# Designed miniproteins, single chains, continued (3), part 83

Each design is a single chain, and the fold is of that chain. pLDDT is the mean over its residues in the fold that is shown.

## One batch from the design tools (miniprotein)

Design m10867
Fold by ESMFold2-Fast:
Structure m10867 (fold): chain A 68 residues (1-68)
Amino acid sequence: VSGTMATFYFRLAVGALQAQGLSHEEAVKKVYELLETDPEKLAQLISEATGMPLSSAQEIVDRLVSSR
């Protein structure tokens, strides 16, 4: 369950960064970097790219952090 949801949320985060102009490879690297260094910034980027509330984006990031 957790692994499947982590994959879904990871793809959502990567897609959000690609929407901001990053390539897939750059977006993947950036998601991993932000999960280690600044998860709050990753939540803000997801919220901005998707239009979802920041609280929902934070739940996605929390799920990604807990799967590592």
Scores: mean pLDDT 76

Design m10868
Fold by ESMFold2-Fast:
Structure m10868 (fold): chain A 70 residues (1-70)
Amino acid sequence: SPVEAVRARRDAAIDKYVDFLAKKYPLTDEEKQELRDYFRRIAEKPLTSEEIKDFNARLEKYIEEQKKKK
């Protein structure tokens, strides 16, 4: 169905982005799963190119903060 296709495409994009972050930061499997869940929640709304850039900046800050906390 079109709805399932959109969801699958979104989930694939989230997985790709979390993998990208894991190359920049030493993430555990638990941290990767937490990020996937976080992105699914915020990605329930339509994303624009501007929002993707904003998410990238926010995500890098989030990862840095989590690593500094530990």
Scores: mean pLDDT 70

Design m10869
Fold by ESMFold2-Fast:
Structure m10869 (fold): chain A 62 residues (1-62)
Amino acid sequence: SQSDQFRQQGLDFYRQGNLDQSFRHFDQSISLSLQQGDLSGSMDTSTNILKIGVDKVTDSLL
């Protein structure tokens, strides 16, 4: 699905260390999953966003 494509792109940006782009793509993936009623895809992407949020906060504290 298009939601899966955004999730994959978000993961690719995360692996590159581009946390801002990764967050944007995961946010789009969640929005699309919720619009389509895909709770499983939404949950997977939410987990990815949470990890990015933790990494961004940790970077801000260092």
Scores: mean pLDDT 71

Design m10870
Fold by ESMFold2-Fast:
Formats: structure tokens, C-alpha cells, sequence
Structure m10870 (fold): chain A 97 residues (1-97)
């Protein structure tokens, strides 16, 4: 029960972080980022409560990328978003294994 509550809070934080990342992302990457985020959220929601630490780690990683993106020059933002997408896809794959 506690792990389920912690996982739900992390999923809410992930949703908010993805919305902020999408707002800052280059137009050509917005759809890919939204899709990767949606898949991660779906995988975490379907996962058992024991995945609460995985969800928390995803929150931390996304918060770090958002912080980097806010400080990055325009030319680095595309690469940072692509790295964010890959990170989310890797986490989703591990959950679905």
C-alpha cells in the first residue's frame, strides 16, 4: 500500500516534468517526447508497487534533464531532448521485461 502510494506520486511528478520538457522541446521532437513519456507512464501504472523506486529514479533523472535544458544554449537542447527520450525508452523496456 505505501509503495503503491509512492509510485502514484512519482507518476504524477513524471507527468508534470514531461509537460515542462515538451514545452521547451524543439517542434520536431515534441511528438516523440510525448509518446515516450506516455509509454513510460503507462508501463509504470501497470507495474506492481515494487517499481516505486524505479518511478522515483525516473523523476530524479527527468528533473536533472529539465534543469540542464533550462540552462542549455539552443544548439544543445535537441541533443538533451533526444537523450531524455532514450532514457525514458530504456526505463520502459526494463519495466516491460
Amino acid sequence: SRLAEEKELSVRAIRELIEELVALAPEELKERLERAGRRLIEALEAAPPEYAPTAEAAVVALAVYLSLLKKAPEEERKELIEETIKMMERITEKIEE
Scores: mean pLDDT 88

Design m10871
Fold by ESMFold2-Fast:
Structure m10871 (fold): chain A 86 residues (1-86)
Amino acid sequence: ETVKEAIKVLSKLLKHPNADVREKAIEGLHQLSEVAPELVVKEAKEGLISALKDQDENVREKALGYIKLLSVVAPKETLELLEEVL
């Protein structure tokens, strides 16, 4: 429950006006994915898709790097997310 709520809050921060906040939100999701990777992909799907299309190149690169890590630990869930982008 608590982890799921934290993921939802961080997913919302991926749409924050400040690019530094969006980058830190990706870092927070990465830390939570060390405990619950499948839950992070499922609950933060929309925010992660948004980050991959972000206006800031550093946010996009950080999101792509994180998605590559998620594809190793949660391959099925990550593939489903990428099918919505591609």
Scores: mean pLDDT 81

Design m10872
Fold by ESMFold2-Fast:
Structure m10872 (fold): chain A 87 residues (1-87)
Amino acid sequence: SLEDLKAEIIELLEELKEKIEEEVKDPQLRESLLFMVDRIEQLVKQGKFELALEDAEALLKTLEKEQPSLVPLAKRIIELIREMLEK
């Protein structure tokens, strides 16, 4: 269901926040990334999936440069947000 898919996206965003807190050593980068994830989560909760996708793609670009270990999780989140938009 769309509700189950939305819940999965939120769960993966929470997992991404936990991994950012554990793996990102630079405090300023960590806070910036956490702010980006919180914004994406709020947009998802509000059903604003097009804006959530835009912000998630910006997050992915930052992670590809700064923290590549988190790229697979960010790509999975983007995939699920795209699935929400196709339904």
Scores: mean pLDDT 90

Design m10873
Fold by ESMFold2-Fast:
Structure m10873 (fold): chain A 79 residues (1-79)
Amino acid sequence: QAALDGVTELARYVAEKAKLNEKGIQALTRLASAVLAGDVEAARQAVEELFKANPDISEEDGQEILERAEALARAVAAA
């Protein structure tokens, strides 16, 4: 499934850019669920929680994560 592959790639990208604490792992799990449900708003909220839990994520990496998450959720919603 393209959506599952996209979520896996996004999770790998996040893990490479930040040392995820427990709250960050929980936020990433919520993000995966939101994306697979095609819920763009829930995906955006999960990304915001991820940034709050992991302030080590740079502004540039944060923008990339948000754009990828929204694009994946929209693609699932359109399918």
Scores: mean pLDDT 77

Design m10874
Fold by ESMFold2-Fast:
Structure m10874 (fold): chain A 82 residues (1-82)
Amino acid sequence: MKEIEELFKKKVEEAEKYIKENTDFPLSERAKKFAIAVRILEWALKNLSPEQIEKLVELIKKEFGFTDEEIEEMLRVAKARL
């Protein structure tokens, strides 16, 4: 829904800013998107319902072009950081 899309945009901006401030060397575009997605999912696992997380995962797949395998790896990393 619209609320999840607006939240996703805000969280992408926040995560991108965090990575820029906390990375001393350039990341590849793919590595940057992966780091952004993991940070968003870590936040989502703490703050969103399972249904909202599912919608957010679909937005990450659509906007960043990740495969189901890559999404599973991101969720694994995010859960390990809880």
Scores: mean pLDDT 77

Design m10875
Fold by ESMFold2-Fast:
Structure m10875 (fold): chain A 85 residues (1-85)
Amino acid sequence: MLEEAEAELRAAARAAGLSEAAIEDALEALRLMERLRKAGATERLRAVLAELAEEFADADLSDPAAQEAAIRALLARLRALEAEL
């Protein structure tokens, strides 16, 4: 359920020390991923996630600044993917 997933994400992100701006970006990314799945872009979404995982492989994701950078990168790539549809 989307609302429950959003609540869990918000709670986890706050516990990790993310800013409210980064939390809202993460929620937009979650909503955008759901829209992309419904549009049938699942394989392209997997490719984006795999590329981001490789890009941030050496990043310390226990650092909130690194997590916020990863969230911004994810959101930007998801927006670019939606614009191609």
Scores: mean pLDDT 79

Design m10876
Fold by ESMFold2-Fast:
Structure m10876 (fold): chain A 61 residues (1-61)
Amino acid sequence: SRQASLEEQLADAEAALARMPEYSEEEQKTAVELVRAIARSTGDPRLEALLAEMERVAAEK
C-alpha cells in the first residue's frame, strides 16, 4: 500500500519506543499520543502492547 501498512506502523512504533530514553518529557508525551491514536484506529493488540511499554518508559522519568 502507498499508505503506511500496519507492519510499517508497527516498525515506526518500535523505533519510537527504542528512542524514548533519548526523548524529553514533552517528546515522550507526543510519541505516546501518536502511537495511542494509531492503536485506537487499528485495534491491533501489538500496537496496544507497544503503547503500554512506551507509557512504562515515560513513567520512569
Scores: mean pLDDT 78

Design m10877
Fold by ESMFold2-Fast:
Structure m10877 (fold): chain A 90 residues (1-90)
Amino acid sequence: MEKEAEEGGKKAEEAGKDDPEGKEGGRKAVEGARLARLGKEKNDGVLYAAGGVLIVGGSTDVLIAARKLKKQGKYELAEKLEEGGKLAGK
């Protein structure tokens, strides 16, 4: 989960350079992965849960941004964001 969230979040950040919502969603997924790893390292269930919430929220934001871009006809950017969001949500 943490590895997928980091990889997916980074892909979304890179694809979202021209879409602030997708970029921010990607950042949340990456930060969530960081917090989840820190929670596991420190055996802190609250920190791990906080990381999980950010991963879910960030990946959801990326997928919403991808749908908006599809409506705007930006299909290539939307597809890359959707791939990142789906990977981050695993």
Scores: mean pLDDT 78

Design m10878
Fold by ESMFold2-Fast:
Structure m10878 (fold): chain A 78 residues (1-78)
Amino acid sequence: SEEEKEKAIKELRTHFLKLRLQLILDGINRGLSEEEIQKYVRKLDEAEMELIEKVRNGEITVEEAKAQLEKLYDELLK
């Protein structure tokens, strides 16, 4: 249902918020510059918008969106 979909999207947004905070803290711990941290945060924000739209359109599941986020997070910090 639309209600269940919106609830799932809210859970996805919460997951994004946690990853964003973790990325900032990990970036600081690794000695990344403010500019580098901002660049990675922007990439994560862009991914959030794209993945939420794909979930809303039924192109991917919430679980697939979460998996893509985890993969992006890992790739950004390599």
Scores: mean pLDDT 82

Design m10879
Fold by ESMFold2-Fast:
Structure m10879 (fold): chain A 87 residues (1-87)
Amino acid sequence: MVKEAVEEAVRKALEEARPLREEGVRAFEAGDVDAAAEAFRRAAEIVARILREAAEETGSEEARRAAERAEEEARRIEEAIRELAAA
């Protein structure tokens, strides 16, 4: 049950983030690096949120670590966007 709930959360996170990842790829292909970075940042935030919710609901250590990693990636993407804006 817990493993199934975590697997469903991962699947949901990937599905909900897919449109933003596709938006990011299209923006990058069009040469709009800022729009691509923003789309990928929003996708990472969705993944982090869904995995955090799953970790809280299931108490799974694996889900908690996955959420922590996703939250860290979202933060690093935000920092990279700020650095690009400053350059």
Scores: mean pLDDT 77

Design m10880
Fold by ESMFold2-Fast:
Structure m10880 (fold): chain A 70 residues (1-70)
Amino acid sequence: LLEEAKSKDPETALKALVELAKSEDKETQMKALELAKERPEVAMEVLKAASGSEDKEVVDEALRAMMEML
């Protein structure tokens, strides 16, 4: 998953990053946000997935990142 999230193929990276962003582990979700910020073409979809997190810090970071990309 982590190597797939770093894939140069946008579709592969998107699927892996969304899965990481929906993880129950906060560290994994935050890592997905960090990787998504480097991939503008998939970032918004990944950040939207993370914004549904139960962890307020993950949600706040995802929303802030989305605002910075607009």
Scores: mean pLDDT 76

Design m10881
Fold by ESMFold2-Fast:
Structure m10881 (fold): chain A 93 residues (1-93)
Amino acid sequence: EELEKAKEILERAKKMFEEGRVPTDDEIREIIEAVKTLLKAGPSKEEQEEIYRLLLHVAEWLLSRLGLPVSKLKDLNTIEGLIEFIEQLLEER
């Protein structure tokens, strides 16, 4: 099931950040697709909060790698906005 695979991808991503490992572009794209799959399944409010926090970490790491300021995150208050922002950053190089 795609849903179970998506959950595994998010769990791996959380461990990545807990260990201080930085994801590759392909890993970030995989995380975004996993998040989209979970959103289609109707996650709980708690799961949505967890997804939002994870995407903030991804965006912050990507901004840091590109030498861009974290102030670019200032207006990103939704999961959808974070997904669009991360996808845009991946295409910016």
Scores: mean pLDDT 79

Design m10882
Fold by ESMFold2-Fast:
Structure m10882 (fold): chain A 86 residues (1-86)
Amino acid sequence: MEEAERLLASVESLKNIIFDLADKAVESSKEGAERAFKAGEGAIKQMEEYAKQLEKLDEEKGKEAKKLVDEAKKYLKEAREEVEKK
């Protein structure tokens, strides 16, 4: 249970990092945005790994982590579309 709580907190932290990276990418130069998006994609992969581990330990918390992964993916995608239009 404690490990599952720590993994969920890590997924929440990574979501916040991805949101911050996406926001900074929208404000950045094209090159800066590319680096931020690459870092965000790496963070999404880490979130997916933690969500899989969580699902094995606690199915409900794993499902919550999966929702956070989906939210992070959507936010990063929308930020990328904004950068392409500016």
Scores: mean pLDDT 83

Design m10883
Fold by ESMFold2-Fast:
Structure m10883 (fold): chain A 64 residues (1-64)
Amino acid sequence: HMTVEELADELLKYIESGDLEKARELIEKHKPTPEERVAIALYLKKKGASNEQINELLPLLFGL
């Protein structure tokens, strides 16, 4: 089982490489809870993810 931090780190790598499809597949595979999805977004902001990277991630995490 992947931790929230490990999942967030892998998602950031896919966003940085522009591979949004792999990012979506990773989220669908692990099926994080709503609380875990919020934790992922906050963790990535703390690690210095850009506002543009966060904005690309939010639809994948929350179905915006």
Scores: mean pLDDT 80

Design m10884
Fold by ESMFold2-Fast:
Structure m10884 (fold): chain A 67 residues (1-67)
Amino acid sequence: SQKQQLIDQIVDLYTKRMREQGFPDDDIERRAREYREALSKLSTSQLQDLYNNQSMAALDDAVEAVR
């Protein structure tokens, strides 16, 4: 689905940034799982806004809001 593709794109973008910052693979994998679960609760329009924003802080806020 388009929603699943957006989730995958968002998670890929942010996990790449975490790797660039030197986070351990185990932490990145765990966070990616948490992100996918949380993002599945958002609408397609909310996911598109997050993807366009490309802010790590905005992603963390959105994930925390749906936990």
Scores: mean pLDDT 80

Design m10885
Fold by ESMFold2-Fast:
Structure m10885 (fold): chain A 60 residues (1-60)
Amino acid sequence: MKYKVLKDIPARNENELELKKGDILENVEVLDGTRVRATNVKTGKSGIFPTSALKYLEPI
């Protein structure tokens, strides 16, 4: 399932995925209570981001 990013969320470190408003994410996997992994379709990059950012993802 794909998700649209609703808000810019900067990468806090080299292992985090930068999220830009309007980006599409796929392969979204909840790793634990604090971390999610996804692939940004536009950039082709995969990385992690905090579960607190899930509220800014809209399923499409």
Scores: mean pLDDT 81

Design m10886
Fold by ESMFold2-Fast:
Structure m10886 (fold): chain A 65 residues (1-65)
Amino acid sequence: DRQRQLREQALQIARQFAENKIAGGRKVSDDELKTVETYLLSRGFTEEQAKEAVEEIKRLDKEAQ
């Protein structure tokens, strides 16, 4: 399923971004979340997939705080 593969790719990008920020001891900012969303949209991911990726970053950031 192409949509499932794209969703998994977006989530992997989100998790890598979150892990890099959390490992650096930094809280993810709203500007950084917008940057990730814009990046994913520019790479051809859907608005739904980009939104799910942003929510995954928020979830990981919240769990690390």
Scores: mean pLDDT 78

Design m10887
Fold by ESMFold2-Fast:
Structure m10887 (fold): chain A 86 residues (1-86)
Amino acid sequence: SPPKPIVLNELEKEMLKLQGEAAQKERAGTLTMEEIREVVKKIIELLEKMGKLSPEIAEKAKKRIEEAKTTEEIEEIMEEAVEEAK
């Protein structure tokens, strides 16, 4: 079985890649609200897999993101999820 450190590194790299791609599209003005929601939900799932978010916090955050209508709401939801995970 592959060592856990390799899997953890892959999850961290995937999260950084998703954040970087979203930031690039945002700067280019091509990032849609649907793409923002998809990327952020994937980031939440990766954070849960890395043990940085509990399943409860991750589920709550994903539900709130699905209902979010603005980028500001999504940012607030993510900040609250990370803060609650401390």
Scores: mean pLDDT 75

Design m10888
Fold by ESMFold2-Fast:
Structure m10888 (fold): chain A 117 residues (1-117)
Amino acid sequence: MSEIEKKKKEIEEILKELARLAMEAMDLELAIKNGDTSKQPQLDKVYKQMLELAQKLVELEEYMEERYQPIIDEAKKAIEYAKSDPEKSRQHLMKMGMLSLLELAFKRREKAKKAAE
């Protein structure tokens, strides 16, 4: 029981970090599109961190709720394409991060609704 709760907490922390990194990657991509190409190494580092978190999420799959299946699916695709198609891998990393952000936003809204009862 305590070990399962520990793993669920690790999953929640990973989802928060993925959401944060996805927002950071979006800001960096916007800066690069606006001409600040010096941000490219920072963007590369962010995607590398997201790939490492994708690997960790897949290892924790058995402790994740069914609702997180789309996030796990994107994580697995990102890992699959990491060596053969890095651009496609990055698209799946971004989707994973955005789905993590949406899941956290949904949980925050549900908690707010319950507190307003």
Scores: mean pLDDT 84

Design m10889
Fold by ESMFold2-Fast:
Structure m10889 (fold): chain A 59 residues (1-59)
Amino acid sequence: TRGAEAAARAAAEGDSAGAAASGHDQFLNKDYEGARQAAEAARAAGLERGAALSERSFK
């Protein structure tokens, strides 16, 4: 979901407050399975983005 992408971006940028708010909202309004899947997807997207940014900055 696009909401998961937004949460992943916030997490990658270090915006923990925004990421936490999105996660909590998903947990309350979605099925457990759906929320877990979205969280895993958001995590994977955030980690990939963070790794790419770190590689460019480090270089």
Scores: mean pLDDT 56

Design m10890
Fold by ESMFold2-Fast:
Structure m10890 (fold): chain A 63 residues (1-63)
Amino acid sequence: MPIDMQEVQESLARMALSIADIAVKNGADPQEVGEWLIKLGEKLLEQGSPAGEELIEYGKKLL
């Protein structure tokens, strides 16, 4: 049986957002983190995951 890829990708997106928040709080450049999130979100959308939308939205907010 196929894994529920939407659930997996949603969890991955939530982890990426948490990592981004922690990174920025620890002195990472918000623009670099935002660009990373946008690129990761675009990659997830390319793979058919709507979870990528949340990463792009948050990444744009950091820019």
Scores: mean pLDDT 79

Design m10891
Fold by ESMFold2-Fast:
Structure m10891 (fold): chain A 93 residues (1-93)
Amino acid sequence: TAAVDAAADVVSARLAADPELEKRLEEAVGPLIEEGFRAAEAGDYEKARAHFEEAIETAAEILREGGVPEEAVEIVKGYLLERAEALIARLEA
């Protein structure tokens, strides 16, 4: 949606302007995403969901600390949670 695209652009611009914030985000979120995909590959979709949800929450907290507007963080977080649930549902089906 236009709102999600606009929010994602705000997040991307902030990360591009702050390499230390981007590295912190990658270091905190990367391992959780990796564990989520490993769980999904093993057929453990509940574990995959838990890891993706934790990764998204962790990312949201880091972005807030980095000065991304709360509204933009909330929009991106909601979108990512919805997409993660949709992905897991499709893999389970």
Scores: mean pLDDT 84

Design m10892
Fold by ESMFold2-Fast:
Structure m10892 (fold): chain A 79 residues (1-79)
Amino acid sequence: PKFLALGAKAPMVVDKLGLKLADLSELNKNDFILMPTKTDEEMESWAKLTKAKVIKVDTTKSVDTIAQELKRILEEKGV
């Protein structure tokens, strides 16, 4: 799966975990969108239209902490 990484820290987390970055045009139902826990309604509505799986990340935490949390979430999802 590929990962669309929104915000300043999310691309660093994807790189740290050795995951594949996606751009907007590449997203499908097998891919993930990483977005901040606090996002506007427009962004959440857009994300639902992509069919990709949304994972909300707490971007106030360190890159290392976010990476550990994301790894756990992905393991729970069978990734």
Scores: mean pLDDT 75

Design m10893
Fold by ESMFold2-Fast:
Formats: structure tokens, C-alpha cells, sequence
Structure m10893 (fold): chain A 87 residues (1-87)
């Protein structure tokens, strides 16, 4: 539970910054910064880190082609984590 709450906090922080980004390069930089924070967070399990990093790699690839679609991917992933916390 605590690790999912931490993951949600990190995704909400990323989403707030990504929504203000104007270019794909900015979105990609923010995603990589979030991935580095996830890798270095001691409260997250290896399994949860792998899942988060994989989902963010998908959004990173999307940002190169369509920054708005990448922002939607981050939002949807945040919503999935939030829903998992409620169930």
C-alpha cells in the first residue's frame, strides 16, 4: 500500500510538470528524470519499479512522435495506479 501511494505521488508530480511542457523533448526529459527518481527510491519494490519504468519507457517513445499522446499515457497510468490503491 505505501509503495503504491509513493508511486502515485511520483506520477502526480510528473503529470503536473508534463502537462506544462510544450515540446516532446521536454516531456522526454521529465519522464527520464522521473525514472531516475523511481530507480533511486528505496520504498518501492523491484517489481513495482520495473512496472513503472516500463510504462514510462512507452510514454517516452510516444513523446518523440506525439507529445500530447504521451501526456495522455502518463495521465492514464496515474489513473490506473490510483484505482489500484482503492481496490
Amino acid sequence: KEELERALEMLEELLARVEKAKTGEEVQALIREAQERIENDESLSEELKAALLTALDSAYATAKVDPQAAKREVRLFRDLVAKELEE
Scores: mean pLDDT 83

Design m10894
Fold by ESMFold2-Fast:
Structure m10894 (fold): chain A 77 residues (1-77)
Amino acid sequence: MDELIEAIKNGDVERLKELLPKHLEEAKQNPRVQLALAFLPYIWEKEKIDELADYFLSSSDPDLKALGIALKAMREA
């Protein structure tokens, strides 16, 4: 999980795209990761959020699709 938090902290879209799907269940149970993901739309540039959200929306995993929807919704709110 430390690598996932570092990817968020560093704005590393490619690393987050790689790590989050692999560790999704652990991320859902980790309060630090949940908090970091919740603040992602406020700390990353709009373009990075759009890229990440579009990637998750293209996933066949319903939980990743839901995260993509949430990221777009949080940015628009």
Scores: mean pLDDT 77

Design m10895
Fold by ESMFold2-Fast:
Structure m10895 (fold): chain A 75 residues (1-75)
Amino acid sequence: SVLEEVEEYLKRARKEILEAIEKGDYRKALEILNKAQTYVNKKINDAIKAGDLELARKLSELLRRFNREVLSAMG
């Protein structure tokens, strides 16, 4: 499902962002964050256009949690 694909994408993105932060590569961390935000926002927009408002809501909640966790890790 789209939801499961996005969850796995964000899980991998979070791992890569944390690895970049540990290496002091904040530029790479922000690049991965921006790409992840763009990807999920496109999926949210696609869900809205398809009339799947429940999927759009769940994807938005996943993105909000992801953003909060990443920003906390950046200090």
Scores: mean pLDDT 89

Design m10896
Fold by ESMFold2-Fast:
Structure m10896 (fold): chain A 90 residues (1-90)
Amino acid sequence: EPSPEAQEIIDELSALADKAFAEGHTELARRLYALANLVESFVENSTDPELKEKALEIARETIEKVRATSDPEEQLRIVDEAIEKILELR
């Protein structure tokens, strides 16, 4: 089961996805939901505490970077990079 900290990060990614969808940025919303699901799956299925922490670190940095820019194309690039980084941890 995800820790309270992990659940907070997953919930923040989902909230960003909901906001992107409401603003008409459908592709960004889909990528943010995909990232949230990937983080949840990684945290749930990994037995290595260091890998879990690294995935959560990537997610936190991604949330910060997405919030720091108003450009949807830049936000998409940031989210795609995060997805690739987490997949590389496996």
Scores: mean pLDDT 83

Design m10897
Fold by ESMFold2-Fast:
Structure m10897 (fold): chain A 103 residues (1-103)
Amino acid sequence: MLDLKLWIEAQPTLSEVDVVRMLAETYLNLAKQALKQGDYKGAVESSKHVVDLSRELYKMGEKELASKFLRQSYDISRQADQQGAPGGSDVAKESEELLKEIE
């Protein structure tokens, strides 16, 4: 995410926080859709992106927003893990560890 500022300079109506939030919301919706469809691998992959974007939000000072996304990523990753999805437990643990750091 090294060039988000360059993208925002071309989109003056949106802040860097708005861009990262919209990306996190998009991946969160993809993760929820994948989970509902039984695509547990897709749910884990999308949830991992939510964790990475939540870390970026935390670095930008958006602790409450990052915490909100991490809680949802944790729930989705735990549900996918219960269905045997590879990496689901890893994403859930990363979400929990980052959430403890933020809270």
Scores: mean pLDDT 80

Design m10898
Fold by ESMFold2-Fast:
Structure m10898 (fold): chain A 80 residues (1-80)
Amino acid sequence: FPKLIEEAVKKAKELGVSDEDIERLRKVFHELYLLAMLSGDPRLSTELYELLQKAVNATSPDEIKEVLEEAERLLERAKS
């Protein structure tokens, strides 16, 4: 996961996403990673991996924004 998070951040920078949104993306993915490790929930790990792959394969800033919104929703669900 850490390497995929770095690749997702790199892709967001290449696509011209704002520094603010890039930091939000990094923080959300880092928090999801910590929760996945803490909970041992394979569904959470699978959903996190899918979102990271989606970010790495993004071709537009709008796709990164969609990933950020999905990651924020996943984080809220994981905390419930």
Scores: mean pLDDT 83

Design m10899
Fold by ESMFold2-Fast:
Structure m10899 (fold): chain A 63 residues (1-63)
Amino acid sequence: VTLTEEIEAKDLEKFAETAKELRASDEIEDIEAERLGGNKYKVTITAKSEEAAKEALKRLREA
């Protein structure tokens, strides 16, 4: 399952650490982040389930 969302990173360091942690998960197959400008990123998550992808996006939004 692949989901894409535009996320504004409130803390770039926490955002990067959260992305690393999610990539280490067996539920997450891939995370791609494209910088759109400033702290705004287009994040594409490929996961084994829609729930895992949504949870990952939520964690990145909250970071």
Scores: mean pLDDT 80

Design m10900
Fold by ESMFold2-Fast:
Structure m10900 (fold): chain A 79 residues (1-79)
Amino acid sequence: SREEVLEGLERIRAEAAALRAASTDPAIAAQLDRFIAAIDELIAYIKENPDTPLSVLEGALEHARGLLAALRARVAAAA
Protein backbone atom coordinates (compact mmCIF):
# COMPACT_ATOMS: atom_id res chain seq x y z
CA SER A 1 0.00 0.00 0.00
CA ARG A 2 0.94 3.71 -0.19
CA GLU A 3 1.31 3.76 3.62
CA GLU A 4 3.66 0.72 3.49
CA VAL A 5 5.80 2.50 0.84
CA LEU A 6 6.02 5.64 3.03
CA GLU A 7 6.91 3.50 6.10
CA GLY A 8 9.57 1.73 4.00
CA LEU A 9 11.08 5.04 2.86
CA GLU A 10 11.08 6.39 6.44
CA ARG A 11 12.94 3.23 7.61
CA ILE A 12 15.45 3.67 4.75
CA ARG A 13 15.94 7.32 5.80
CA ALA A 14 16.49 6.30 9.45
CA GLU A 15 19.12 3.69 8.44
CA ALA A 16 20.88 6.20 6.14
CA ALA A 17 20.87 8.80 8.98
CA ALA A 18 22.44 6.23 11.34
CA LEU A 19 25.13 5.40 8.73
CA ARG A 20 25.76 9.15 8.31
CA ALA A 21 26.13 9.68 12.09
CA ALA A 22 28.69 6.81 12.21
CA SER A 23 30.63 7.93 9.08
CA THR A 24 33.92 9.88 9.33
CA ASP A 25 34.79 9.55 5.60
CA PRO A 26 33.86 12.90 3.95
CA ALA A 27 33.08 11.32 0.53
CA ILE A 28 30.77 8.69 2.08
CA ALA A 29 29.22 11.35 4.36
CA ALA A 30 28.50 13.54 1.30
CA GLN A 31 26.87 10.60 -0.55
CA LEU A 32 24.71 9.81 2.51
CA ASP A 33 23.70 13.50 2.86
CA ARG A 34 22.62 13.55 -0.83
CA PHE A 35 20.77 10.23 -0.43
CA ILE A 36 18.91 11.42 2.71
CA ALA A 37 17.95 14.66 0.90
CA ALA A 38 16.66 12.63 -2.08
CA ILE A 39 14.57 10.37 0.22
CA ASP A 40 13.13 13.46 2.00
CA GLU A 41 12.19 14.93 -1.43
CA LEU A 42 10.60 11.61 -2.49
CA ILE A 43 8.55 11.33 0.75
CA ALA A 44 7.36 14.95 0.28
CA TYR A 45 6.47 14.27 -3.39
CA ILE A 46 4.43 11.15 -2.47
CA LYS A 47 2.55 13.07 0.27
CA GLU A 48 1.77 15.93 -2.20
CA ASN A 49 0.73 13.54 -5.03
CA PRO A 50 -1.91 11.12 -3.60
CA ASP A 51 -2.88 9.89 -7.12
CA THR A 52 0.62 8.55 -7.93
CA PRO A 53 0.19 4.92 -9.12
CA LEU A 54 1.18 2.29 -6.53
CA SER A 55 3.47 0.57 -9.09
CA VAL A 56 5.49 3.82 -9.40
CA LEU A 57 5.74 4.10 -5.59
CA GLU A 58 6.82 0.44 -5.28
CA GLY A 59 9.46 0.99 -8.00
CA ALA A 60 10.80 4.07 -6.16
CA LEU A 61 10.99 2.10 -2.88
CA GLU A 62 12.87 -0.76 -4.61
CA HIS A 63 15.37 1.71 -6.16
CA ALA A 64 15.87 3.39 -2.74
CA ARG A 65 16.55 -0.05 -1.16
CA GLY A 66 19.14 -0.78 -3.88
CA LEU A 67 20.90 2.56 -3.34
CA LEU A 68 20.96 2.04 0.44
CA ALA A 69 22.44 -1.47 -0.05
CA ALA A 70 25.22 0.04 -2.21
CA LEU A 71 25.89 2.72 0.46
CA ARG A 72 25.99 0.03 3.19
CA ALA A 73 28.54 -1.92 1.11
CA ARG A 74 30.65 1.22 0.63
CA VAL A 75 30.60 1.99 4.39
CA ALA A 76 31.58 -1.65 5.17
CA ALA A 77 34.45 -1.56 2.62
CA ALA A 78 35.79 1.69 4.17
CA ALA A 79 35.72 0.28 7.76
Scores: mean pLDDT 86

Design m10901
Fold by ESMFold2-Fast:
Structure m10901 (fold): chain A 70 residues (1-70)
Amino acid sequence: DALKKAIEVLRTVMGESDEEIKEALEAIKNGDVDRLEEVDGEWLVPADVDPEEAHRLVVARRLLELSEQY
């Protein structure tokens, strides 16, 4: 399961907590990652986003990128 491998990388390599991963999965499920803008291959977080929400969106984006890799 590509998603399970991506989650394990986020936990073990990037040190994300189970709570942070759960929030990232909900962001993907709800389409919240569509709030990120892709510019020149980089995902930009809107400047008006709360730091906790910014982190959640970045973790969600990384999870999607890693799931494509597996």
Scores: mean pLDDT 70

Design m10902
Fold by ESMFold2-Fast:
Structure m10902 (fold): chain A 89 residues (1-89)
Amino acid sequence: APLLSDEEAERAAEYAGVSAETVRADSEAFAARVRALVPADLAAELLAALREAIAEILAQPDEEARRAAEAAALARLEPLLREAIEAAR
């Protein structure tokens, strides 16, 4: 399954100033790398948490709310990212 839905990829593309195709390609390349380097259970957990965080960020109505959601997402994801980095080496 793709990391981002079509709607999420389109919103992310608008936010980043790139094409939705670029966002899909880059997010899938990232997801594939995580799956290749990280143990399967941890990779699934990390990708699910990232997908939820991205959805929350993109749902925000303005840039200030998006920045707050990004900060909250980073704090929430930090333990999983640390485990993934240690597992991937």
Scores: mean pLDDT 78

